# Designed miniproteins, single chains, continued (5): the designs that were tried, part 103

Each design is a single chain, and the fold is of that chain. pLDDT is the mean over its residues in the fold that is shown.

## One batch from the design tools (miniprotein)

Design m19803
Fold by ESMFold2-Fast:
Structure m19803 (fold): chain A 103 residues (1-103)
Amino acid sequence: DAAKIAEYALKLARERGLSEEVLKMLEELLERAKQSKAPAEYTALQIGMLLAAYARILGNDAVADQLEELGEEAAEYLKKGDIEKAKEKIEEAIRLVAEAERR
């Protein structure tokens, strides 16, 4: 479920205290996912791309490249039906953004 993947990312971002800007971006993505019949792997790719764009705004291209890769890996796991592995990749992506915002 695309909405559940976006909701999971938003939950983790709130728990890690990510900026209001990132939370708003994830909330907007969740609302789009609720209205769309797009597959969950598409939402995982969008999460990776969105977080990567934000990391580039922070001046961290290396983290941005890692975030794009984590989104792609999460999407591949969702295509295989491995939701738990996809969640692990999303959690790693959110952790990297939290680290980039703080240090």
Scores: mean pLDDT 86

Design m19804
Fold by ESMFold2-Fast:
Structure m19804 (fold): chain A 111 residues (1-111)
Amino acid sequence: MLPTSTLSREETIARVKAALDAAGVPAEIRDVVLHFLETDEIPDLTLEQLKQLIDALERLASGATDPDVLRELARIAGKLLQKAMELGAPQELVDRLQDIVRRLLAKAGAA
């Protein structure tokens, strides 16, 4: 089990919601992220939805500065990476997700 954040789960979710809104993430992609935060599960995705979610995560990795938000986004990206591999997604998308996870964790540790 990961170390407990100094923030409550509800506070962490609220900060992730704020980061998604600030980044201009589409409602349907935001709903996928929020579902993961509530259930710890990635819903079944089409390849098109997977691409849109990867694009949103890359945008968030560039814009987010909050280390608690960055750690939660890294966890989401890691679970999405696992799901992408299970779905047989193209290697280019798998590589992009691996880079997103690496960047999010590095940025969280630097803040």
Scores: mean pLDDT 76

Design m19805
Fold by ESMFold2-Fast:
Structure m19805 (fold): chain A 56 residues (1-56)
Amino acid sequence: SGEEAARKAAEGGAAAGKAGLSPEAAQTLWYREALDAGASEEQAREAAEIARKAAE
């Protein structure tokens, strides 16, 4: 579901930030991962933004 995808993006972004990645790096990484997994550009952008905010 969209809620589960958002939760995973938030958890992944938070983990990336904790590992020393910048919010921008977390955003790029999650955007690419979502596209590689078959998400649309809109879905990938949404997941990437959630990950970016979580990495702050």
Scores: mean pLDDT 82

Design m19806
Fold by ESMFold2-Fast:
Structure m19806 (fold): chain A 90 residues (1-90)
Amino acid sequence: KIEELERAIRYLEKAIEALKNNDIKSAIEYLKKAKESLKKLEDLVVARAIVNGLDLLIKALEEGKITNDLAIENLKIIIEALRKELEKLR
């Protein structure tokens, strides 16, 4: 449980770094990896909501319908939510 949350956070952080470098392809791959880690957390309601949000974000990035800056801001909010969930599991 904790390991999958930590893994998801790390992939989301790597996605932010890729977006800062305009590497949209790598960002999408990291978002997909974060999503797979979160899918394993079926008992965590927040994880299910975030998986749905990541699906929409991935689609928006693939279709060029979102700016890198806005995607980064959304990912920072998601990371903060996941870090709060990690704190509860300590």
Scores: mean pLDDT 84

Design m19807
Fold by ESMFold2-Fast:
Structure m19807 (fold): chain A 111 residues (1-111)
Amino acid sequence: MEEKIKELEEKIKTASKDEQAQLYLELGKLYLSNGEYEKAIEYFEKAIKLSTDKKLQAEAYLYLGIAYLRLEEYEKAIEYFKKALELAKEVNDKELVEKAEEGIKKAEELK
């Protein structure tokens, strides 16, 4: 995990803006998997700000929802899952739609 994070941070230094967005998404996912939810949120927000790719934005919003769900901030989780769902429908990504809908349902049940 630690080595993978350092590898991605080094790649970001020489990457194009579009490549940086994808690398920030991957870095966010690694922090999320490591239980570092606040760091994950920071990197998902960076990915969204740098990208104009609706599919990448949908995925980043989905993971923002998951991170806020882990932090027990259920209302924020629902807002981000709804944003992910909107974008996922626009790009016709059925898997991403299903994951966002599951996230909304879970957050609604826990709040």
Scores: mean pLDDT 87

Design m19808
Fold by ESMFold2-Fast:
Structure m19808 (fold): chain A 77 residues (1-77)
Amino acid sequence: MSGMEIAAEVILKRAEELPEEYREKVKEYVEKAREALAAGDYETAARYLAQAVKVLEEAGVDGNEVSEEISRAIAAA
């Protein structure tokens, strides 16, 4: 599992408890990020993951806590 795929899983897990509108937007951006990863476009994947985190922040999730959780998950992989 790549670091960006780990990030995608952390972001999706955080979205599970959100209202449907935010959850659907997060899933859409993560899906686009995964498509970019499959194509080897890591820069585009990173941008879509950043958009997914922004949606989490709009829903009241602390983006810094998400980034810290991603960093810990990558370090443990």
Scores: mean pLDDT 82

Design m19809
Fold by ESMFold2-Fast:
Structure m19809 (fold): chain A 59 residues (1-59)
Amino acid sequence: VSTEEAVERVKAVVKEWGDPELAESTIRVVRQAAADGLIDPETAERIIKALEEVKEELK
């Protein structure tokens, strides 16, 4: 699975929820996974950026 595919998938799901608190919680989970070495730092950063954009759109 490509990094772009993972980013789009997560972004679509969180945007569908329409809840900025869920977006924030997901960002925290992704940051922790990157810190634990479970995902590539670049992939984590891109997912976090996409989720932050979704959180801004849900204001």
Scores: mean pLDDT 76

Design m19810
Fold by ESMFold2-Fast:
Structure m19810 (fold): chain A 62 residues (1-62)
Amino acid sequence: MSEEQKQAAIDLAKRMLAEGKSGGEVVRELMKRFGLSPDEATEIVRQVEQASAGDDEDSIGV
């Protein structure tokens, strides 16, 4: 997928998580808005969550 689309998807995921939506809901919206597969959407959400959690320690289960 395009870098622009990926960045927009990451931004959307950040906004939705900030609004208190679950990762599953974010995955659904990414699939609907960007036509991503579940794997792609899940990976984006994981990256956003990982960045947020890693802000403290960067010690996340691989």
Scores: mean pLDDT 73

Design m19811
Fold by ESMFold2-Fast:
Structure m19811 (fold): chain A 68 residues (1-68)
Amino acid sequence: AGNAGAQAANEAEKKAREMFKDLPQEIVDAAATAASRAAMRAFHQGKTPEQAVEEGLKAAKEVAEKLA
């Protein structure tokens, strides 16, 4: 399983889309992208997949709050 980081990024993206589903598509897409990127970055920094997902969701929330 050479894609644990990609799996964490995908999970963070899906959870962000579910969490912000009631927002405009542009904000949902921005939040989902932020979640994916933050999760990948955290994983590359040596964090666990679970910690990477958490970091992704924090980034998604910050982006959604700034754009809403």
Scores: mean pLDDT 82

Design m19812
Fold by ESMFold2-Fast:
Structure m19812 (fold): chain A 67 residues (1-67)
Amino acid sequence: MAEEAKELFDKAIDYANEGKVDQAREYLKKAQELIDKLEAEGKTDEVRELVPRYVAAQLALIAAEIE
């Protein structure tokens, strides 16, 4: 699950860098859903490890959207 979330964040970053905002949003949302499941399961260490990728994906998406 954590590895799948990493892959989804990496795809979101790639799509955002390509200007594919809709696809970047879709993959970011899927990765966030996996983080919610990890938090519900009490897997705090896995969630913490994903934070840098989440931040990177969010910033890439914002940069792609602001023009």
Scores: mean pLDDT 80

Design m19813
Fold by ESMFold2-Fast:
Structure m19813 (fold): chain A 84 residues (1-84)
Amino acid sequence: MEEEIDKKIEEMRETAFNEGDLDKVRELGDEFVELAKKATPEQIKKAIEKVDELARELRDRNPEAADVLGETALKLYKILKEKE
């Protein structure tokens, strides 16, 4: 799970910074949410932190991608709350 989460974060980072494909960022976000449903609360907390950090980095460069990552983080927070 940790390696899969890190790979998804890297894919989202590369897509958002280099490709600018908003639909692909959303697709990766949805895949990440599905991974989070199988993850431990601790893994989800780390995932949220990394997604929030990526969204902050993107705010000035690609605000639309930052908004999509914010949506992903909110979905992750809901999953975390259901598991706690």
Scores: mean pLDDT 78

Design m19814
Fold by ESMFold2-Fast:
Parts: structure tokens; sequence; C-alpha cells
Structure m19814 (fold): chain A 63 residues (1-63)
């Protein structure tokens, strides 16, 4: 799904920055990707995707 694709890209960004990417950068990237994919996401949905990406990036460090 579009949300899964966006989440994966946010996870990649978090791993590339050693989890240092600020929320504003992650939010802006999620909004950009949503526009590219033609998907309209609410602020709450974007915030949820950022939270989920943070959790997933943490899990991937210990895979």
Amino acid sequence: SAKEKIKKELVKLLLETNLSAPFSKLKDRAVELAKEMGVKLSDNEIRQLVLEAGIEAGKELFK
C-alpha cells in the first residue's frame, strides 16, 4: 500500500541518519511522498506513520 511504501522510506531515512532525523524532516518527507503517490493523508495519519517508522527502525537495528 501507499502507507507501507511511505513508512519504508521513512525507516530508510531514520537508519541513514542513525535515528537523528527530526520529526519535521520525517513529516516533510512523508508529505512529499504522499503527493508523489497521489494519496491524501491527514496530519494524524502522517504523525502515526512517523511513529511507526521510528519503532520499525529500532527493530531493524536488532534484526
Scores: mean pLDDT 82

Design m19815
Fold by ESMFold2-Fast:
Structure m19815 (fold): chain A 65 residues (1-65)
Amino acid sequence: MIIEGAGLLGAFEAIAAANRGEKTIVVVSRDLKAAELVKRLLEHFGLTDVEVIAATSREEAEKLL
């Protein structure tokens, strides 16, 4: 699953995707810490079986999946 953007909406989409059973989430953001923040939020909610990968563009993210 590809999540575009950092902040509240990206975090919400990641939590929703993990709750649907997504095991890999690619976070697309110009902020290199966005994926780290999403990973920490997922772990805080007990969603530890999800792999979070950082990408700087949607094209890069699509190649990682």
Scores: mean pLDDT 73

Design m19816
Fold by ESMFold2-Fast:
Structure m19816 (fold): chain A 79 residues (1-79)
Amino acid sequence: SSLLEEANRLIEEMEEILEELKKEKDILKAIGLVLRAIGIYIDLERLAKQLPKELAEEYLKKAEKILAEIKEAFKALPK
């Protein structure tokens, strides 16, 4: 379904942001990556309201885990 394809795309984009953030050394670029990840999470939360409950919970839990890893990677950056 188009909704599942979009949900998977959003998860893949968050995973790509996490991998890019782990390699990032520029604090301003890192801030941009974190803000983009938060935006994708909001989009996924809105899309999840249109999915069956079980699928919505699965995708949101996966996204929350990736977002938590993104936040930890950002905290590890030198100032």
Scores: mean pLDDT 87

Design m19817
Fold by ESMFold2-Fast:
Structure m19817 (fold): chain A 67 residues (1-67)
Amino acid sequence: GISRETAENMVRALAYALKSGDEVVLAAARAELRKLGLSEEQIEEVERLAREGRYDEAVELVLRATA
């Protein structure tokens, strides 16, 4: 598994990428989640939670997916 700090940093980066509309940063954030073993469905759910401001739930999903 990864640390909570790592998961929080990844979710924060993803949230800012989504707000900025920066396609390059968004692609990079998605690629990092894939490297950790998240499925495309899991990545889409993390993005949905981040877009809704549900950051703690997004972090918990990343931690569970990488356990």
Scores: mean pLDDT 85

Design m19818
Fold by ESMFold2-Fast:
Structure m19818 (fold): chain A 57 residues (1-57)
Amino acid sequence: ERANEIKREFVARHPVEERDDPRVYEVAERLGLSEEYRRLRARDPEEEGELVDALEE
């Protein structure tokens, strides 16, 4: 759906360099990407091993 497209575009647009910028996560939160912005701040997706997207309800 469109919501998933927006999430993926946001992640693709903001590389590692911008993930550390507070503006990036603030914008994500205002857009309603609560789960996605959490992953961007973590900066360590490999630790989970498979969790690419936060699918926690």
Scores: mean pLDDT 53

Design m19819
Fold by ESMFold2-Fast:
Structure m19819 (fold): chain A 83 residues (1-83)
Amino acid sequence: MEIDKEGFEKIKELMETMGPEEVALMVGRALRLMADLRGEKLKKMEELAKEFGESVSTVVLLIAGALALHERDPSRVEGVVKF
């Protein structure tokens, strides 16, 4: 799945806040997560995308970012690890 224009804009915003190395790690995780998306996980992503009014790519990027934050401090986003 290709990152849409909205996802690309969000990446730029994150580069200003987190720096390019952190954004590269997030994008790598998002691509890996999208490659493994099938069945129930794909349905969950589509459901979240509809609920938030966002694209599936944007939701995947947000989840990848939350996972990266959890790896640094597990107390921050405990629920995301189960996704």
Scores: mean pLDDT 59

Design m19820
Fold by ESMFold2-Fast:
Structure m19820 (fold): chain A 92 residues (1-92)
Amino acid sequence: SAKEQEEALVARYVAILKEYAKLYPEYKEVIDKMAEVIVKGLAAGLSPKEIFNEAYKVISTELDALEKHDEKLVLLQFALDVANRIAAIRAA
């Protein structure tokens, strides 16, 4: 089902983010919060755009205050890729 494909996709991205947090432990807290809002948004039936917006809020709150613009772009790219792939599953 589409729901099972979405859950499997999000689980894969959460695993990738956890590996990224091992390489960059200074971003572990923002990565963990980002993964949490993506998982919760999917469970709540949010649209891909809404899931992206929830992740964007977390990333911007944590990294804009620290002026970590390059790291913000990396994490936003992960969030955008997840949202786009959920949209592709739902469009199929």
Scores: mean pLDDT 83

Design m19821
Fold by ESMFold2-Fast:
Structure m19821 (fold): chain A 60 residues (1-60)
Amino acid sequence: SHMEEKLEEIAEELERELLREHLTRGRVWSKEEFKELLRERAIEAGIPEEKVEEWLEKNM
């Protein structure tokens, strides 16, 4: 669905940003911290909380 595609885009963008920060600044994130950041960004992008949680349960 369009919302799932948008969630995947947000997740991929976040993964790239966090990897860049890890490689350049040595920062690290747990799986739990990644999930929190993804929830925040997805909800801010207009994706319903219920859809974010469904996606996280299915993919993480």
Scores: mean pLDDT 84

Design m19822
Fold by ESMFold2-Fast:
Structure m19822 (fold): chain A 65 residues (1-65)
Amino acid sequence: ARARAEEEMAERRRIAEEQGVPVGEADVSPLLSPEQLAVAREIAEKLIEIGDAIDEGLKSGKPPK
């Protein structure tokens, strides 16, 4: 798991380097904290549940009585 995260960061760095982004403070690594990712996932999961409920309502095709 940790090795994959490092590989993903290396891939993003490689893409940024190809685009000519200067090495240094342009690195987004401080914004990729595991705590922020956990919070984002929790919010995404709740939004998916809300989206699924709305989608089911649309599929029913009948207005509430």
Scores: mean pLDDT 61

Design m19823
Fold by ESMFold2-Fast:
Structure m19823 (fold): chain A 63 residues (1-63)
Amino acid sequence: KHLVFADNPDREKYGKVVEYRKMTKAEIEAFPGTIHHPASTIYTSVIEEELASGGKVPVYVVE
């Protein structure tokens, strides 16, 4: 299974939102340029900004 940390046009195809939380540095490192979630790559810098600001992002579960 995979987690998708982004709000994007194809979010409905990735599964149900299970929570809203900050991404960890390890998760951010796993997503930029990843083969598994190309759509999430575009939003990595935004997610980093949200993490720095104390924001939260939706989490999708892909099985």
Scores: mean pLDDT 45

Design m19824
Fold by ESMFold2-Fast:
Structure m19824 (fold): chain A 85 residues (1-85)
Amino acid sequence: SVIKLIEEIHEGLVLIEVGVEVAIINSKKGLPAALASEEEQPRIEEVRRKAEEKLAPQKELEIELAKKDPSLSTITKKVKELKKK
């Protein structure tokens, strides 16, 4: 049961990660921005800013999980930040 719960949480985090990365790619890479009207540029910049805020806890979580001795309290805090943003 614990292993199954960890697998489900991991799948959820991967989906959040993909969603955040797609949002950043869409706002940062400029491909969707290049196709958007000039009126949409401020909205694209806002999405980029929010995506960067969402990605920051995700990146810190990935770094923490990669450590030899990861901190459970740090992981819990970053997961809460990721879900809230």
Scores: mean pLDDT 55

Design m19825
Fold by ESMFold2-Fast:
Structure m19825 (fold): chain A 67 residues (1-67)
Amino acid sequence: SMPLDLERLRALTAEELTTVPGIDAERASAIMAYLSEHPDVRTVDELLTVPGMDRATALALARWLNA
């Protein structure tokens, strides 16, 4: 499992999330809703439970946040 920079992730707006490869406005909204309900998210595998997410997109987000 790839670790997440949760501080950076929570600082992002939905618009900023769409700059990540594979994340459109719908996925950005789903991620924002998921983080609101799951404040203890730690790993990319947990993001796979977000509606509409796939492994490649979740991994891209994790890598982008840790860059």
Scores: mean pLDDT 76

Design m19826
Fold by ESMFold2-Fast:
Structure m19826 (fold): chain A 71 residues (1-71)
Amino acid sequence: GSGGGAAGGAGAAASAAAGDAELARKNIQMFYESAKEGGDEKAAEAAKEAAENGGRGPQLGYIAGRKAADS
């Protein structure tokens, strides 16, 4: 079935930003621990630096970490 709806929620942006930051930290932490456990020093380093710098969004942080590790 076709569904329609109205988009809205400027206030949600603030809450999403806060939650996104926390999710990013959790994802970076988990990725760092996984990389460390796996023995990937570059990945662990990148994840650690991303966590300390406070990456934006979990996906962006992950991509940045992977790109840095690949470099």
Scores: mean pLDDT 59

Design m19827
Fold by ESMFold2-Fast:
Structure m19827 (fold): chain A 82 residues (1-82)
Amino acid sequence: DALEKNPNDPEVLTVQGEKLRDQGKLDEAIAYYEKALSIDPNYSGAWSNLGETYKDLGKDDKAKEYYKKAVDNGDTSVLPDI
């Protein structure tokens, strides 16, 4: 589809990571979010999704760190998680 036509788009990579997270493939999801951030380190959606994925892994301190990165890059929806 249209999203799959732009495999190097940070938004497309983040959406693919979200699908993997929903399937419980947390390590694979992290790899997609990290790839998105390698293309655009200011893409707040990838930072917030990393935070949520690390929280799912039980790594709360690391999740909080990534939520802070998301807020610093414009995603205020995760403020209660900081």
Scores: mean pLDDT 78

Design m19828
Fold by ESMFold2-Fast:
Structure m19828 (fold): chain A 62 residues (1-62)
Amino acid sequence: MKVLELEAESVEEGKEKAIKALEEKGLKVSDILAEHQLGDTVYLLLHTESGEDVLVKVKLIK
């Protein structure tokens, strides 16, 4: 499974940045399978059209 780490000011921004970053790598996101927040970190499990799952760690910044 691929892992991507990002920083964002909000969960919504983090999702948008994650989708865009994966598209720039040639991975088209089809679904968000899971979302879980632990403190200032949001864990997103994204499914791609190619059938791969990607774990994204979004650190919420000030």
Scores: mean pLDDT 82

Design m19829
Fold by ESMFold2-Fast:
Structure m19829 (fold): chain A 73 residues (1-73)
Amino acid sequence: MELAEKAVELAKQGKYEEAARLLAQAAAELGADHPLVRAAGYEIKAIFAEKAGDLEKAAAYRAKAAALRAAAG
């Protein structure tokens, strides 16, 4: 659980290699289809979209991540 959140925080810091590694570890421990792993993946996509200046796409990915977290509890 915390691994997926740490991956998002590392991506926010520009540490994409470390973020990818922690996300892969979270997927291995919880399952790649787990809502929290998928939510972290969408947040990382949102960070890339925001960095590219695509604020609308970033907002869409963040909304999807929030919905997945709400479903997970």
Scores: mean pLDDT 81

Design m19830
Fold by ESMFold2-Fast:
Structure m19830 (fold): chain A 99 residues (1-99)
Amino acid sequence: VRERLEALTPEERARLDNLGAKAFIEASKKTKNREDVEKQAIELLKKEGYSEEEARLVIEAFNLGIDELKAAMEAVAETSADNIEERRKKFDELLEKRR
């Protein structure tokens, strides 16, 4: 399955990523429970012609990325206001590195 996904062109991979994101967003509108969102997203991908194994891998990869992003955002949100200056320094360093 992974080998099949790797055989896709960049355009096809972008479409698959957009499809996975769209299915996950659509499923999340109907339920807030993570397990139910994954089940609904898999069913939506199956309707688009993907196998259950392919749909599951797409959703698992997307879900893992979202969980990592959510964990990072929650860690940032739980950080005190005093860390705004540290974030500002990192932002300025990134801007200087781009100039």
Scores: mean pLDDT 60

Design m19832
Fold by ESMFold2-Fast:
Structure m19832 (fold): chain A 60 residues (1-60)
Amino acid sequence: SALALGEELLAAGKYTLAAAAYRGALAADPDNKEAWRNLGIAYEKAGKTELAAEAYKKAE
């Protein structure tokens, strides 16, 4: 699944690709708070602090 792919990419340090995988998961299920939180982590690790903050807000 796109979630599992995102988790593998995040663990591998491929933060931009992880963010893309989580965005794909959220296109299918926009209410998935776990995917929003993990998207926030991916953006934060990629240095995209403002995008990370917005993703974390969606996870609440």
Scores: mean pLDDT 86

Design m19833
Fold by ESMFold2-Fast:
Structure m19833 (fold): chain A 66 residues (1-66)
Amino acid sequence: AAEERAIRDRVLKAMEEGLKQGGPEAMRKKIDELIEKASEVERLLIRGYAEGNPGLVRKARELRKK
C-alpha cells in the first residue's frame, strides 16, 4: 500500500510537470524516464497510473504476491 502510493504520487507529479513543460510529449518522456529506472513491478504500476489502466495495477499486485 505505502509503496504503491509513493509510486502513484511520483507518476502524478511527473505527469503534471511534463504537461506544464511541453504538453503530452514531455509528459510521456518523464514517464519513460521513471519506467527505465524502475523494477518490473514498479514499471507496471507506473504504466497503470499514467495510462489509467487498472488491469496493469492489478497485474503488478499479483506479481508482488508471488
Scores: mean pLDDT 79

Design m19834
Fold by ESMFold2-Fast:
Structure m19834 (fold): chain A 67 residues (1-67)
Amino acid sequence: SMKEMELELTPEELEELRELEERLKEAVENKDEEEVERVVEEIRKIVGNEEYAEAIREYALKQIKAR
């Protein structure tokens, strides 16, 4: 789960991930698909898990399309 993934990060990586999650939320609210792609790339680099990053991308883009 996303919560379990966060527990495996360093304190510094967890803080960066929290900032990126807030940026992702703002990008979804603004319907900014380009910002979603940028944030997902940054998350991918921090967590090192492509499946997690892809799940976040799909979820965020689906939220934009639903609004």
Scores: mean pLDDT 75

Design m19835
Fold by ESMFold2-Fast:
Structure m19835 (fold): chain A 65 residues (1-65)
Amino acid sequence: SLAEQRALIQRLIAEGRLTPADLAQLGKAVVEGDEAKIKEVGKKAGLSEEEQKALADYIRAGLTG
């Protein structure tokens, strides 16, 4: 759910695995459809493929309403 995806993001930020700057870059990449950049940001943050997908899906849902 979006609530679970939000909780994941909050946890990653609290753990220092994901910064606000990383979220800004990821948001830009989602808007631009830059799958390579989404993967790059997620990998640098130490996210699994499942976590990368969940984060991208959450941002995409937030952009589309």
Scores: mean pLDDT 74

Design m19836
Fold by ESMFold2-Fast:
Structure m19836 (fold): chain A 58 residues (1-58)
Amino acid sequence: GAELEALGREAIRAARAGDLARAEALEKQMVRLMTQGHTEEGARLGREVHRAVREAEA
């Protein structure tokens, strides 16, 4: 839903800005919501967050 999408976008933005601690915290919130909601969209956003974090760490 909108909350999961907003968390995903904010996590990606934080990761790209180099704030990996914030990106990780937001990703943990997304995982909790996905566990409760089980959405394909949530899974897609989670993969994008992981990609942004890996790119920022590289």
Scores: mean pLDDT 74

Design m19837
Fold by ESMFold2-Fast:
Structure m19837 (fold): chain A 79 residues (1-79)
Amino acid sequence: VEKALEEAEKLRKELLAAGASETLANQIAAAKLHALLGDNESAEEYIELAKKLVEKEKNEKAKKAAEEAIEEIEKLIKE
């Protein structure tokens, strides 16, 4: 549990450093946390919310970082 929280927080900080909004960074970090804990349903909900925010993201660096993070989390929740 502690390791999952550390990895989610690290990703959140990396996304903020890339210029992502706090809302986008928080949604993606929550998706990663739930995916690492095996809660695939909650992870998918957070990914769906994050994808909608990514479409509105005007910072290209933040958008790419968010898209890459979402893809990696989607791989974690697939069998």
Scores: mean pLDDT 83

Design m19838
Fold by ESMFold2-Fast:
Structure m19838 (fold): chain A 77 residues (1-77)
Amino acid sequence: GKAEEYAERALRYALEAVRYAGAGDAEKAREYLERAEEYIEKAEAALREEGRTLEAETTLGVAQLALGVAKTLLKKA
């Protein structure tokens, strides 16, 4: 459903944020961080409306972990 689609987009943006943060491109990393956070919020809203699925929750959890890594890399840059 939409929850899975939003969670997958959140994960892709979070991974791009990690990639750019690791490469030292702080501006691109922040851009992808903001997009990842937006889709995390959309995924959480969709989960509340459609009901929780293991797949969407698992993907969202991985996206949140990747987001945390990107934020940590940006703080230590």
Scores: mean pLDDT 85

Design m19839
Fold by ESMFold2-Fast:
Structure m19839 (fold): chain A 68 residues (1-68)
Amino acid sequence: MSEAQKYSGLGEEAIKKGDYETAVKYYEKALELEPNNPVAYYKLASAYRKLGKDEEADKYRAKADELS
């Protein structure tokens, strides 16, 4: 398992627990390691939307779409 996949897994666990702030941190770390991963951008956008940060969510969704 890559380090980026490990952080993505931790992000998914945080989402399952409703800890969206922690999910954001883990997905940001995953993207530091794999910046061209559209799935991680999509997950980050979803977490930001759960936090009510719609502007950030739209930005990262657009980045995910660009990379898909």
Scores: mean pLDDT 83

Design m19840
Fold by ESMFold2-Fast:
Structure m19840 (fold): chain A 50 residues (1-50)
Amino acid sequence: GMMRRQLERDIQRAFAAMYEWLTKDEELREKLLELIDQGKSFEEALEEVK
């Protein structure tokens, strides 16, 4: 339906913005990946890199 198509676009936009924000700071990106590799959730990883 139309709502699903819009949601897919919104999700893609959110992921693109998140990716750009993360990759803007290379050190932050590497720390996040390390924490995720250790089995931490994305939210927990974000809190630890602040």
Scores: mean pLDDT 70

